# Ledger of designs, part 67: designed miniproteins, single chains

Each design is a single chain, and the fold is of that chain. pLDDT is the mean over its residues in the fold that is shown.

## One batch from the design tools (miniprotein)

Design m2328
Fold by ESMFold2-Fast:
Structure m2328 (fold): chain A 95 residues (1-95)
Amino acid sequence: VSRQELIDQVRDIQRVLLSLADAMNNPELAREIAELGQQLIDAIENNEPPSVIREILDKLYDLAREAAKGNPLYSGLSGLLYTSLMAGIDEYAKK
């Protein structure tokens, strides 16, 4: 996985999460998702250690999970997206 491919994965996941925030009529959640998504992209672009990138992802996942609370479909989707992105980060971290 290239750095650009990982950034593109982050952008795709951010778009899905912003769509979920819109469906929930939660503009504050949309703002926080946009901010954490940008922090994640910046960390990747700046070649931050994988531990730092994972920490930002964990914060974004916790935000998405809390917002999706009480909706098993949205919770499941958020989990799948973050599992996929974590795998992408792990692959990017390998040599």
Scores: mean pLDDT 76

Design m2329
Fold by ESMFold2-Fast:
Structure m2329 (fold): chain A 87 residues (1-87)
Amino acid sequence: SPIEELLEEFLERIEELLADPKGTPVDLIQAIGELADRLREAGVPEELIRELTTRLEELLKQYVAGKLSREEFLERVREVLEEFLER
């Protein structure tokens, strides 16, 4: 599935950004925006893109606020992406 490949590439990108000592919250926000653009180009409905990006942005806010560890953030991102694929 092209959608499954896009979500896998996004997860790998998030893991790389979190492992990079020069990685910033801005880079994570940009990665979410790039995912939204690629999903839109792939024909995913705007309603589903909005639901996905809203959930990812909420997780990012919790991570930046120190409410989630890096490991917990990655686990929850993975869960959100898996739930999106099951729709």
Scores: mean pLDDT 86

Design m2330
Fold by ESMFold2-Fast:
Structure m2330 (fold): chain A 71 residues (1-71)
Amino acid sequence: SKETVDMMLESVEEMIKLAEKYIEQGDLKKAQKILDAAREQIDRLLKLEPNNEEALKLQKKVDELEKKVEE
């Protein structure tokens, strides 16, 4: 449902914010764990709505943060 998708989007946004804080603090292992969880939720969301623009935008943000953690 739309309500489920909206809740998933908000959950992913909060995970991204938490991952950014862990990266800033140098807790890369914690950041990676949160980014993995965010990616799993985005994958599930995109299975429900493959063309969800907000989900695709969040996927790009997770990819950018993943590169920062892996460098």
Scores: mean pLDDT 86

Design m2331
Fold by ESMFold2-Fast:
Structure m2331 (fold): chain A 67 residues (1-67)
Amino acid sequence: DHEEIKKIAQKARESGDRSLVNELLAKAALEKAEELKDNPELAEDFRLEAYEYKNNDVEAIRKLAEE
């Protein structure tokens, strides 16, 4: 769920490793999308989040950690 992804984002923010954040968040979001293939709306949301993590790493990390 999104809570697991936010937890990863928070840890990466604390470590300062942006490349680790992008990789872990994108992987977690894509895994959730695959798990939710029976719910295509949620699956698509997770795929979009994975895309955002790769393209907007700093702001996406800040936003997720604070939500």
Scores: mean pLDDT 65

Design m2332
Fold by ESMFold2-Fast:
Structure m2332 (fold): chain A 107 residues (1-107)
Amino acid sequence: SSKQQEIAEKVRELQEEIQKLIDKTIEKLKEKGIEMSDPVNEESKKILKELVDEIVKLLLEAGAMTEEEAEEFREEAYKLIDEMEGKKISDVLLELVKLLVEFIDKL
């Protein structure tokens, strides 16, 4: 049906935009000489927090989150990044994606 196709298309568009933000973040880290296997440090924390802010903005603009849900996600994501200091960037990104999926599933 046209409505089911429209929903599927909007979900794909949102997933593609989130993936673009993640890819941009990985490229930005690489430009700083930071690899996915490297431990999270003060510089990579700032870049990962910027990714969280860009995801929040995207989801608010798409109407996929309320401002309250977006604030809760940002706070939990920031805490996760801070608590995972010294863990691999790839592991932190995976946990951020898991957290994001959990918040989207509540919608």
Scores: mean pLDDT 83

Design m2333
Fold by ESMFold2-Fast:
Structure m2333 (fold): chain A 87 residues (1-87)
Amino acid sequence: SPMDQQRQQFMDQVSSVMSQLSSVYYSGSSHSGDPSYSSIQQQSFDLMRTVSRIIADMLQGNITVDQAMQQVDTINTQVTSLNNQLN
């Protein structure tokens, strides 16, 4: 159904964002003791928690799939910013 396709698109988006956040988080760990990398690592962790909350809200019917996708897209922009700080 169109809703199943939209849900799959959302899950693909989530997988991509979570993969990028995980990469950023572990990059921070390899630079242990640097305050800049510690900040990036903390921000990455906080964004992962935010993604988990968005998924929970969507599954509970508190937000639509469209709203969830928009919120995850905002997080993807923030992940791109964190990746740019690492490179």
Scores: mean pLDDT 84

Design m2334
Fold by ESMFold2-Fast:
Structure m2334 (fold): chain A 61 residues (1-61)
Amino acid sequence: DVLRRLRSFLTLTDDSTPAETQARTFLELFPQDRERLAELAGLPASQALEAARRLIEELRA
Protein backbone atom coordinates (compact mmCIF):
# COMPACT_ATOMS: atom_id res chain seq x y z
CA ASP A 1 0.00 0.00 0.00
CA VAL A 2 1.55 3.25 -1.22
CA LEU A 3 -0.13 5.40 1.45
CA ARG A 4 1.12 3.08 4.22
CA ARG A 5 4.69 3.41 2.89
CA LEU A 6 4.30 7.19 2.62
CA ARG A 7 2.99 7.47 6.21
CA SER A 8 5.87 5.29 7.48
CA PHE A 9 8.38 7.40 5.53
CA LEU A 10 7.00 10.59 7.10
CA THR A 11 7.57 9.22 10.64
CA LEU A 12 11.30 9.05 9.77
CA THR A 13 11.54 12.65 8.52
CA ASP A 14 11.71 16.03 10.25
CA ASP A 15 8.41 17.96 10.12
CA SER A 16 10.43 21.12 9.33
CA THR A 17 11.49 19.55 6.00
CA PRO A 18 9.54 21.05 3.06
CA ALA A 19 6.92 18.73 1.55
CA GLU A 20 8.54 19.01 -1.91
CA THR A 21 11.90 17.81 -0.49
CA GLN A 22 10.17 14.88 1.23
CA ALA A 23 8.30 14.07 -2.00
CA ARG A 24 11.58 14.00 -3.98
CA THR A 25 13.26 11.76 -1.38
CA PHE A 26 10.27 9.38 -1.23
CA LEU A 27 10.20 8.99 -5.04
CA GLU A 28 13.99 8.35 -5.09
CA LEU A 29 13.52 5.56 -2.51
CA PHE A 30 10.31 4.16 -4.06
CA PRO A 31 10.33 4.98 -7.80
CA GLN A 32 7.82 2.14 -8.35
CA ASP A 33 5.19 4.21 -6.47
CA ARG A 34 5.32 7.20 -8.88
CA GLU A 35 2.37 6.15 -11.07
CA ARG A 36 0.15 5.13 -8.14
CA LEU A 37 0.78 8.39 -6.25
CA ALA A 38 -0.11 10.40 -9.37
CA GLU A 39 -3.30 8.31 -9.78
CA LEU A 40 -4.32 8.91 -6.15
CA ALA A 41 -3.88 12.69 -6.60
CA GLY A 42 -5.73 12.68 -9.94
CA LEU A 43 -2.60 13.74 -11.84
CA PRO A 44 -0.67 12.22 -14.78
CA ALA A 45 2.44 10.13 -13.98
CA SER A 46 4.63 12.98 -15.29
CA GLN A 47 3.43 15.00 -12.26
CA ALA A 48 4.23 12.33 -9.64
CA LEU A 49 6.39 14.80 -7.67
CA GLU A 50 3.50 17.28 -7.37
CA ALA A 51 1.15 14.38 -6.50
CA ALA A 52 3.45 13.18 -3.71
CA ARG A 53 3.87 16.74 -2.40
CA ARG A 54 0.08 17.26 -2.21
CA LEU A 55 -0.49 13.90 -0.50
CA ILE A 56 2.27 14.65 2.03
CA GLU A 57 0.69 18.04 2.84
CA GLU A 58 -2.72 16.35 3.22
CA LEU A 59 -1.31 13.68 5.58
CA ARG A 60 0.33 16.39 7.72
CA ALA A 61 -2.78 18.64 7.88
Scores: mean pLDDT 83

Design m2335
Fold by ESMFold2-Fast:
Order: sequence, then C-alpha cells, then structure tokens
Structure m2335 (fold): chain A 110 residues (1-110)
Amino acid sequence: SRERAEALLRRAEELLEKGEEAFKKGDYDSAIRLYQEAIRLAQQAADLDPSLTERALKVMSRAYVLMREAYRKKGDEIGAEMYEVALASTIAVGRNLGLEEAVEYARELS
C-alpha cells in the first residue's frame, strides 16, 4: 500500500504544478479544480500510509494558500476565507500529530 500512497502523493504534487500554470494564465476556475483534486489525493495518500502524513500536510497547506489566492482573484471573499480556515485546521492537525516540519511550513505560508 505504500507504493500506491506514494503514487497518489506524487500525482497531488503534479496537480499543484498544473494548477499554478493555469493560475499564471488567469484560468482561476481550472486552477481551483486542480488544487481541489491535489488536496483529495494528498488526503488519500495520508489515509493509506500515515508515514506520508507530514508530506501530505505540506501539499495540502500549499494547495489551501493557492486556493485562497485564486478565490481572491475571482472576488470570492467567502471562498478565500474558507481556505484560510482550512490552512489553520491543517496547522492544528500537524501540531496534534507532532509533525513539526509540516506545522512550520504551513505557518510560513500563512
């Protein structure tokens, strides 16, 4: 199951890169969809192999920051606020699990 979890996490990282490319071109709707899929795959990877949780939380933190920025570009303040809350929740999860590197990474992004 570790191989499957790592493949999901690599796919999530690829989707973040594709989403950033869409964002740079002003395609915020495509960027949002790609970031949502990246978050979903990162969560599934952590669920399958908890040893990947710290790396998954870093992917999710970056995705939440990028989601917040995309919603702000669209003028959707409610959408942006939802992802600020999601980022804060990721920090809380990292602290509860003792994943100091993921916590520090998420705080630097805040």
Scores: mean pLDDT 88

Design m2336
Fold by ESMFold2-Fast:
Structure m2336 (fold): chain A 59 residues (1-59)
Amino acid sequence: APTDAMIAALREAGVEARAVSPDEIEVLSTPEDLSKLPAEQRRAVAARLEGIAAQMRAA
């Protein structure tokens, strides 16, 4: 499922997340946890999530 790829990408970046449904994820990391990631890594995660979201919208 696209959700599985999104969760895997988030975990690789150090962001905890889980699937709520096949088309929805819940981010378990707090804003404070996310702020601990380097800015470059946060931008990379955002770009990857946008790519996955685009695939989900196309499905």
Scores: mean pLDDT 68

Design m2337
Fold by ESMFold2-Fast:
Structure m2337 (fold): chain A 87 residues (1-87)
Amino acid sequence: LSEAERRLLTEALMRGLAAAKISGEATPEELAFFEELLASEYGDLVERIVKELEARKAEAKTEEEKKAFDAEMKRLIELLRKHLEAA
């Protein structure tokens, strides 16, 4: 993997963990990993992603927007789990 590809995968994993935490669908292992990332050098980035997703959730006012947000969260969680399974 190139450095750019590694950075994109890292961000995708963080977004997936944040989505799982916000949706309440995180496994105990995912919650433990999330806590480790918060305590690491990536803590500020993880917190920023969580705030971004919470802001987008608050902006979803129509039923269609709420459905779109939920579908996006599920996609992020699925992508996270696929990458963790492949590792």
Scores: mean pLDDT 78

Design m2338
Fold by ESMFold2-Fast:
Structure m2338 (fold): chain A 70 residues (1-70)
Amino acid sequence: PPLTLEEAVAVLQRELGVPQSVVDAMPDDVGALEHLLNYGLERDAAFAGEPVPGRFVWDPERGELVFEPD
């Protein structure tokens, strides 16, 4: 499902353990949010020995991060 910027921040905090202080340093940096979500997917896949399931891509028209499966 697509993620709004607020939902993407919540996912980074919940799933990747990103602290609020780091989020506060980059609230308007969509590229950094996209990069961190995709880094988390790549890291988890590597540790599980599985292929990367896909990636998140920012959609500026929707104001959301959309998941694209590979």
Scores: mean pLDDT 68

Design m2339
Fold by ESMFold2-Fast:
Structure m2339 (fold): chain A 101 residues (1-101)
Amino acid sequence: SLAHTLAVAVETLRDLKKKIEEAVKANDYDSAREYMERAVASVRDLIQTAREQGAPPDFIAQLERFLARLEQALKNGDFEEAIKTIDELIDLLEGERARLE
């Protein structure tokens, strides 16, 4: 179900956010970039799966905007913006999940 897909995406994004934060704190910027790349891939997979499961077009458009923000943060090496973007995306996913209950 879409609700299950969103729940799994939230867990994945929370884990990746924590790993980015821990890598940045350790000054391990190579690992931080790798976790950001995994976050980008996770959001792309989420968009595809959400479309296949009939998510509303407006919700898909919001996911596409978060993907663009996360890709730009990765390109710029902006770990603070990436973490903030993931937090805001998690809030969006939890809100959409609540609507499906």
Scores: mean pLDDT 91

Design m2340
Fold by ESMFold2-Fast:
Structure m2340 (fold): chain A 69 residues (1-69)
Amino acid sequence: MKEQLQRDIDEAMGLIAAGVLESAGEKKLAEYIRKLLEKGDFDGVKKVLKAANTKPEEEAIKFAEELLK
């Protein structure tokens, strides 16, 4: 039952993070995070956000592209 609450939290956090990235000029990362959310890949969203904080932006974008398909 906690899976439903966790999913809702992950979805909300992903949407907030995408909005923050878009406001910061990271429009491509924001688009890819939104696409991952549309796929229901919440683990992918978390991994992309981690990559965005630990890797160069180009590598984070590439990583997100790999997760989208």
Scores: mean pLDDT 78

Design m2341
Fold by ESMFold2-Fast:
Structure m2341 (fold): chain A 73 residues (1-73)
Amino acid sequence: PSEEQIENDIKLALALIYLYLGNQAMERGEYDEAIEWYEKALEILDTVDPSNPDAQALKREAEEKLKEAREKK
């Protein structure tokens, strides 16, 4: 694979980890922590090719979860 593909794959994996950590924080009722993780996921996803369907799906999930966490504060 190209350097660009490897970089995008790493970014997607990192975003998934951040989403997972945010979801764990949500389960614990730690909404401020969840917000930080979802924001980090969105920051990474914004640097991925906007035509990537996996990045689009993860971005939508992160945005929705971020909204939920903010409403729970």
Scores: mean pLDDT 84

Design m2342
Fold by ESMFold2-Fast:
Structure m2342 (fold): chain A 100 residues (1-100)
Amino acid sequence: MVEELKKKIYEVLDKEVADELIELVENKDLESLYKLLKELIEKNREDREKLLAVAVAISALLHIILLTGSEEEKKEMIKYAQELFEELSKILPEVEPLKP
């Protein structure tokens, strides 16, 4: 399942970006992961296809943490995912924010 989620990230993002996101999620560096994802949203604000790809990557990264993380890491990643999807929903009406 984790390998399938990693494959999905590689299918939607450039290899270099996917490699960096996967390294950060495997190292449980969730703060750096959040900062990079937020930067990708801002950089690609006018690129609908890239923003949808980032949304798919966030969902896959969240699922990886839900499968492999501690309870504290899961809570932190859910909070970051909620903040990222809230920002995406302001740009892309079809993206719904995550509700607790």
Scores: mean pLDDT 83

Design m2343
Fold by ESMFold2-Fast:
Structure m2343 (fold): chain A 68 residues (1-68)
Amino acid sequence: NEIIEKLREITKKKGSNFITPSEIRKILRSFGFSDEEIDRLLTIIYSRSGNPSRITLGDFEGALEEFL
């Protein structure tokens, strides 16, 4: 999955296991997602992670499966 690989690259590059909402928005926009779709995905992510400041790749993958 190209979206997951791109986010994994970002986490490796910054030396952190966490991704920010800003990084998610930028990546999803580059793949053609609308701002409304991004906001829906972020809502699902926040419900899974319990902490909006500390999102993992696992949280994102699970949210993407629920969204699709």
Scores: mean pLDDT 78

Design m2344
Fold by ESMFold2-Fast:
Structure m2344 (fold): chain A 75 residues (1-75)
Amino acid sequence: MEEEAIKRVEEEVRREAERMGLSEEVKEKIIEETRKYFRELLKKGVPLEEAEIEAMIYGRQLIGEETRKRMEAAA
């Protein structure tokens, strides 16, 4: 169950990062940070379903930050 939830979060974050045109290195960094955050939520006793949602939100925030940095570097 937890392994499947982690896989779903990783897949969704990977797809969104790919859509935003982020490099492979940046995508892997975001996925690792999102996975770490997910595990920390579970360790704190956050329910699996809630942890999955929170991890997804966090992953999207990281994608947004990296996308902004990329745009600033290109300007």
Scores: mean pLDDT 81

Design m2345
Fold by ESMFold2-Fast:
Structure m2345 (fold): chain A 87 residues (1-87)
Amino acid sequence: SMAEEVTKAYEEIEELNPKVAERIREALKDAETLEEMIEALKKVLAEIEEERRAREAAGEPTDVLDRTEAALKKIIAIYEKLLNANK
């Protein structure tokens, strides 16, 4: 189910990058609607993408950030699918 996929993606982020998991919780704290949740998660995604670019430019490993980004993109895609189904 989509709920199981979202739960597993959040669990993967918590395991890979606890700081990003905490940032996601903080970003979602004031989100009351699905649209606001998607916006909040996209802001966190932009932060991860910026950190990834900075690490790549410095010649540092990006594998953990790449996997964290992929998991967050899955959550956003599922939420966008749910939002579109309700329009």
Scores: mean pLDDT 86

Design m2346
Fold by ESMFold2-Fast:
Structure m2346 (fold): chain A 58 residues (1-58)
Amino acid sequence: SLEEKLKKLKEEKEELEANYAALKAAGVVDDVHEKIYNHELEKLEKEIEKLEKEIKEK
């Protein structure tokens, strides 16, 4: 369902944020990793917004 997909995407975003925070705290993040992280985060946020709109319309 759309609700299940939304839950999964929110969990993926939370895990991505947690993993990146851990790597940053360990001092192993470089500019390339930061750029990839920001791109992945933006992609997930856009997908979440799209699904939330679809759910609200039905």
Scores: mean pLDDT 81

Design m2347
Fold by ESMFold2-Fast:
Structure m2347 (fold): chain A 77 residues (1-77)
Amino acid sequence: MLNVEEVIKGITEDPSKAPKVLQEIAEKIRSGELGLSKEVIEKLKSVLSPEDLKKVLRAIIELEVERGMELIKRGVE
C-alpha cells in the first residue's frame, strides 16, 4: 500500500534513496519550480499505476496549496 504523502515527504528529505523520477519531483518542489505541468504528469504516469498516480498528484496539489498559503501569510502577492 502506497502512503503517497509519506513517500513524497520521504523523498524531499532523502531524495538520493528514491527512484530517479521521484527525486526529480522532490527537487522541483524544494526549488519552488514545481507546477503540475504535463511533463511532470507524464513522468509520474510512466512509473506509477493510474491509482497511485492519482494519489501522488493529489499529494503534490496539497503541497502546492500549502506553499501558496504560506507565501500569502508572508505578505507576497
Scores: mean pLDDT 57

Design m2348
Fold by ESMFold2-Fast:
Structure m2348 (fold): chain A 102 residues (1-102)
Amino acid sequence: MLSPELQARLDALMAGESPEVREKLRALADALVAFARTLSPEDAQRLAQELDSLRGESREVLERAGELARAILEALRPEMSPEDAGGLEAFVETRLAELLES
């Protein structure tokens, strides 16, 4: 599980969002944490699906998803190799950028 400090930061980032958006952002956070810790193909697929679930959301929501993802990656970076952390960061940023331009 995430540290209490990180969970408080994520809750603060989501506080202004609707319950529906907050649910999507929580699912994204859970998928990102799972993949970062397992590096499994199953968790990679789940992460991709949760990112795609944000398709059609506002620019503001997508920017919040980016902030949330960066907060999680910052916290988990010491648990990952620099290569794996960089790859995961690039994967998430690329997907979010595609959604922002859609």
Scores: mean pLDDT 80

Design m2349
Fold by ESMFold2-Fast:
Structure m2349 (fold): chain A 77 residues (1-77)
Amino acid sequence: MAHEGLAAAMAEFDKDGSGKLTDEEARAALKAAFPGFSDEAIDAILAAAKAEDAAGDGKLTPEELDAGLKAYAKTLQ
């Protein structure tokens, strides 16, 4: 699934292996994993992922990005 490509892209951008990405790194990972997505779609996914960031520290976990992607996909249904 495309979601598996996101996990691989996140691993490439997570230089520290911390399991967290900044908003900029998450955007780059989404663009790398989903080159067919528009900037508008990437922005929507990132906004949804940030809404799941309960800590509000500006860093996103794979779980938060996955939740954002699923929330965005649901809006297309």
Scores: mean pLDDT 70

Design m2350
Fold by ESMFold2-Fast:
Structure m2350 (fold): chain A 68 residues (1-68)
Amino acid sequence: SMAEIEKLREEIEKLTEEGQKRLEELYRQYQEQGGTPEAQEKFKKEAGKILEEVGKQVAELEKKIKEL
């Protein structure tokens, strides 16, 4: 139904917005730590995890929309 598609699209939007906020907070922490090599490695690792997690969840929801 259109209502189900709309709900899934809203869930994708929410996940994307929450992911962006998490990335912005990590980048802020990275900058506040003075951009040291240790802070850079931590940022890369945590940012990569967020991008992978959000990307997988969004892809799964997009697949559900296509199957409706």
Scores: mean pLDDT 85

Design m2351
Fold by ESMFold2-Fast:
Structure m2351 (fold): chain A 90 residues (1-90)
Amino acid sequence: SEVRIETKTVKLKDGETVTVELLGRKLSVTYDKKSKTITVTDERGNTFTLPISDERPTASAQDPANPDVAISVHYDPKTGEVTVTLVERL
């Protein structure tokens, strides 16, 4: 089976939403410092809630509507950068 992977890094402030395009999909990425979560919403309305902290800066989730799609995020507390990776199994 073929696998597609794309990664992008964005700088996010608390409560900021940034749109990234990965594998031709538009994803809205929001950081909430108080809840320690990154929320990713795709164009289909699927929402991924990804808990992160300084001690656990990486989280991943599979798309509940499509098990061949997975998303991971990495948060760097020193830079405020979020790295978003989308993986699609063909």
Scores: mean pLDDT 83

Design m2352
Fold by ESMFold2-Fast:
Structure m2352 (fold): chain A 66 residues (1-66)
Amino acid sequence: EIDKLIEELLKKYNIDAEYPEENPQVYERGKALLRVVLERHGIEQLESLDRAQWEEIRAEAERELA
């Protein structure tokens, strides 16, 4: 399921683990960015991303959400 994958990716990059209660809006934004990327590129690519690849794809998604 996409939501499960998004949560796992957020944990992998230590986003979800640090400030979920203090900044829930930041994590909801992160989930929205990942959903845009999943819609655009597909799930199989995101499962294999390293940190640098994730940052590049996140920038693309941020442009789409802006």
Scores: mean pLDDT 59

Design m2353
Fold by ESMFold2-Fast:
Structure m2353 (fold): chain A 99 residues (1-99)
Amino acid sequence: MSIDELFQQMEALINQVKDPQLKSLLQKQLSLAKEYAEQVEKSGNKEAIEQVKRSLEQMVESLQALLDHQDDPLLQSIHLASMLAYLSEMWVVARIAEK
């Protein structure tokens, strides 16, 4: 699956989120992930591109798990924390790839 296909999948999943505030937060996270992925792709660093792709695949899995548990606030919070961790990984990779 391409990075663009992963972002399309994330967008479709975020649209299924019932809570408007959580949906807004996830949309902001998606925008940041797109910016970090673009920075990494512009670097031409193949290893960094592969790492970002893996982080995005994990974010998709976390988002799917979040949707499966929308009625459980604790599990929803755990999956949201996982998404933030992968977003942080993408930010670090983007900073390293620029050098």
Scores: mean pLDDT 86

Design m2354
Fold by ESMFold2-Fast:
Structure m2354 (fold): chain A 85 residues (1-85)
Amino acid sequence: DPLEKAREHVVKALEILEKDPELYAKVMKEIYPVLEAFNLALADRDVEAAKKALEELIELLEKIDPDHPVIQEALEHLKKGLEAL
């Protein structure tokens, strides 16, 4: 199931971000509305909406701090999630 694989990759990205609690709090403030949109797309089984939300999550994370190692590792998992869709 592509949606389940995308969900697993997003969960893993969030777990990686949680390794830095200060960064996690900052990131969650920026991405929360888009993360909600992604979760709604999963509930509705809407692949196109999930893809759009995941693309927006990637763009927002890249704008926050693209050189941060934790952000880079999280981005790799979000991109794998997008590839699964």
Scores: mean pLDDT 86

Design m2355
Fold by ESMFold2-Fast:
Structure m2355 (fold): chain A 78 residues (1-78)
Amino acid sequence: AEKALAEAEKAAKELETKLNLKEYAKLLVEAVREVLGLDEAEREALAAELSAKLAAAEEPETGARAAALSLLRKAEAE
């Protein structure tokens, strides 16, 4: 499960020179969805948080990572 998230981050990092930030964020959302078994509502919530953090962040990639980790912590608290 956590391996899927790590592999998605690795893939995004390997391709970061060819991928824009939106593609990196998409890979993180997909990995989190697979790891946590997110339903459609949770996926939409993650996408909204990710978009907001990317818009506000000085380093948008860091904002995307923070949003994914925030959702992961919420799921673990449940």
Scores: mean pLDDT 57

Design m2356
Fold by ESMFold2-Fast:
Structure m2356 (fold): chain A 76 residues (1-76)
Amino acid sequence: MTVEESRKKMEEAIANEPNEARRKLLEAIYKGEKPSKELYLAVIDEVARELGLSEEEVERLRELAEEAIAEREAAA
């Protein structure tokens, strides 16, 4: 019941998401797939632009995300 309700809400969220990168991220989560590095970086760029972060801050966030992904892949 709870899982089915969450599924329906997620499907509606995906269908109503106007941003392609965010929609792809939600689809990956919904399917239980690990989002790709490229998808994570695309979402970071969009969120950072919405928050008005500088290009230097965006680049730093990208570096931190890439480092975290590499460490996780090495641990797997």
Scores: mean pLDDT 69

Design m2357
Fold by ESMFold2-Fast:
Structure m2357 (fold): chain A 77 residues (1-77)
Amino acid sequence: STGEQLLKILNGENPPKEIQPELDKLLEQGVPFEDLLTELLRKLGVPEEQIKKVVELLNQPNATTDKLYELLKKLVE
């Protein structure tokens, strides 16, 4: 699923082939990772309220990857 692929990117793994061209374009423009992720989620049709929750989790210094996994799976499944 797209959620699993986004989580691999968050863990520093290579982006999946299907998403790579869009990520390459955004990275080439020097977009911060947070902005890159939110634009990708918007393109996938994720509601703005759910995107805000992802951004809030990314900005929490003690946020766990497990919570990000759970939220991203819910948004893109």
Scores: mean pLDDT 62

Design m2358
Fold by ESMFold2-Fast:
Structure m2358 (fold): chain A 101 residues (1-101)
Amino acid sequence: ATILSELLGAALTAAERDKAPEAVLEALYAAAEHLGRAVALLRAGDRAGAAAELREAARHAREAGQDELAALLEELARRVESGEISDAEALALLGAAPVAA
């Protein structure tokens, strides 16, 4: 299974190792921040807010040259917004556990 937070983490690790330009690192950190906000919003049941944050994460991933990750984030945003995917499934794809009651 493709876990989007692991793909983003791998991209960031590679960019740091390969001494990528500061703009690329800034874009990857911005993508990570928006992905974290999407997780928080999904846990709160705010699907529309989560989809918006996933699209922002995708935009920043694209700025970093991570086109495949950006496409996967945009597809996840679409599925979250349409209700095609459950919040628990979306959280799993983002590498997050649902909060147990």
Scores: mean pLDDT 85

Design m2359
Fold by ESMFold2-Fast:
Structure m2359 (fold): chain A 78 residues (1-78)
Amino acid sequence: MATEEERVLAFLAADRIEELAKQGKISPEEAKRRINELLEYATGKPYEELSDEEIEKMRNEAHELYQKRVEEAKKRAA
């Protein structure tokens, strides 16, 4: 199973892939394939077993953890 940090990175990578698809830098099919692979890696479950609510909850937790780490790093760098 992916670690907490690996889950954070997977959700951030999924967001970046989505933005690249919106910019036309990768195909929508390729973006969807990569995002599904990242979510399966992050959760250890097949994509079909994940509810939209479960995905959103994990995504929100990952974003919150990332923001907390960024703020901690900024505070130490100052």
Scores: mean pLDDT 75

Design m2360
Fold by ESMFold2-Fast:
Structure m2360 (fold): chain A 100 residues (1-100)
Amino acid sequence: MAAALAEEALAAARAAAEAGRRRIDETVQNFRKSSDAEAGVKAVEEAVAETRRELGALVARAQQISEATGRRVLGLALDLAAYGEAKLAEARAEAQKRKA
């Protein structure tokens, strides 16, 4: 039972991480197609912030199952946060190139 709950929590976190990554990628692609670089960067920033918020909630739920499960979900959340920050940095760099 406890092992099954941990596996379900990890599966849910992985699914949420993949959905969040897809949302960030889609927002970055929309930015690259947009003529409004500033609005596009803000959209990427909001997508990253929303994904971070959703994963934070999953970390809290996983911690209620066990400390080990909480740490594993936290690892997934930190990996996606790093991915989102990298994509946001790429969008900001592209926006600066458009202003030059």
Scores: mean pLDDT 82

Design m2361
Fold by ESMFold2-Fast:
Structure m2361 (fold): chain A 76 residues (1-76)
Amino acid sequence: SDKQKLFNDIMQQVHDQNQSKLDAAVAQEKAAIAKVKADPTPENRKAVREAILSLSQVELEILLESLRRFEEHLAA
């Protein structure tokens, strides 16, 4: 649908604007997972949880900004 295409275009724009932040969060998660696989200490397990939460936060920020922009377009 035209609305679905508009939302997808907005999502792509917001993703592009946050690409560096998203890439950094993904890299941090991969590094934390590699470290816990090598040495499963409590500190390394905590680092994996923190990395997952950080990535989830970036993804949520992208979704919320995309929804905000989409709502503005529908109100016009």
Scores: mean pLDDT 89

Design m2362
Fold by ESMFold2-Fast:
Structure m2362 (fold): chain A 85 residues (1-85)
Amino acid sequence: SSSQRQQMLGLVHQLFLDLSLHPNDRDGLLSRADRLVEFAGTVSPELQEAATRLKQALQKVLDNPSDLSAWQELLDEGGRILDLI
């Protein structure tokens, strides 16, 4: 539904905002990514897969914040979710 898609957009936006404001809150960021994956699963299997890939990319960024390739992967997966909304 349109309401679910708006909620997905809000969850993605909030995750990236929290990453910018609280980059050292690994547990909080991964918890937010888990909630995004769960909610995405209520919308479509394709969104759940994309949200799962976003979480995996986020884990890589949090493991090595200096890895520009990991940041690019995170941005690409975020963009994929937005394209599917």
Scores: mean pLDDT 88

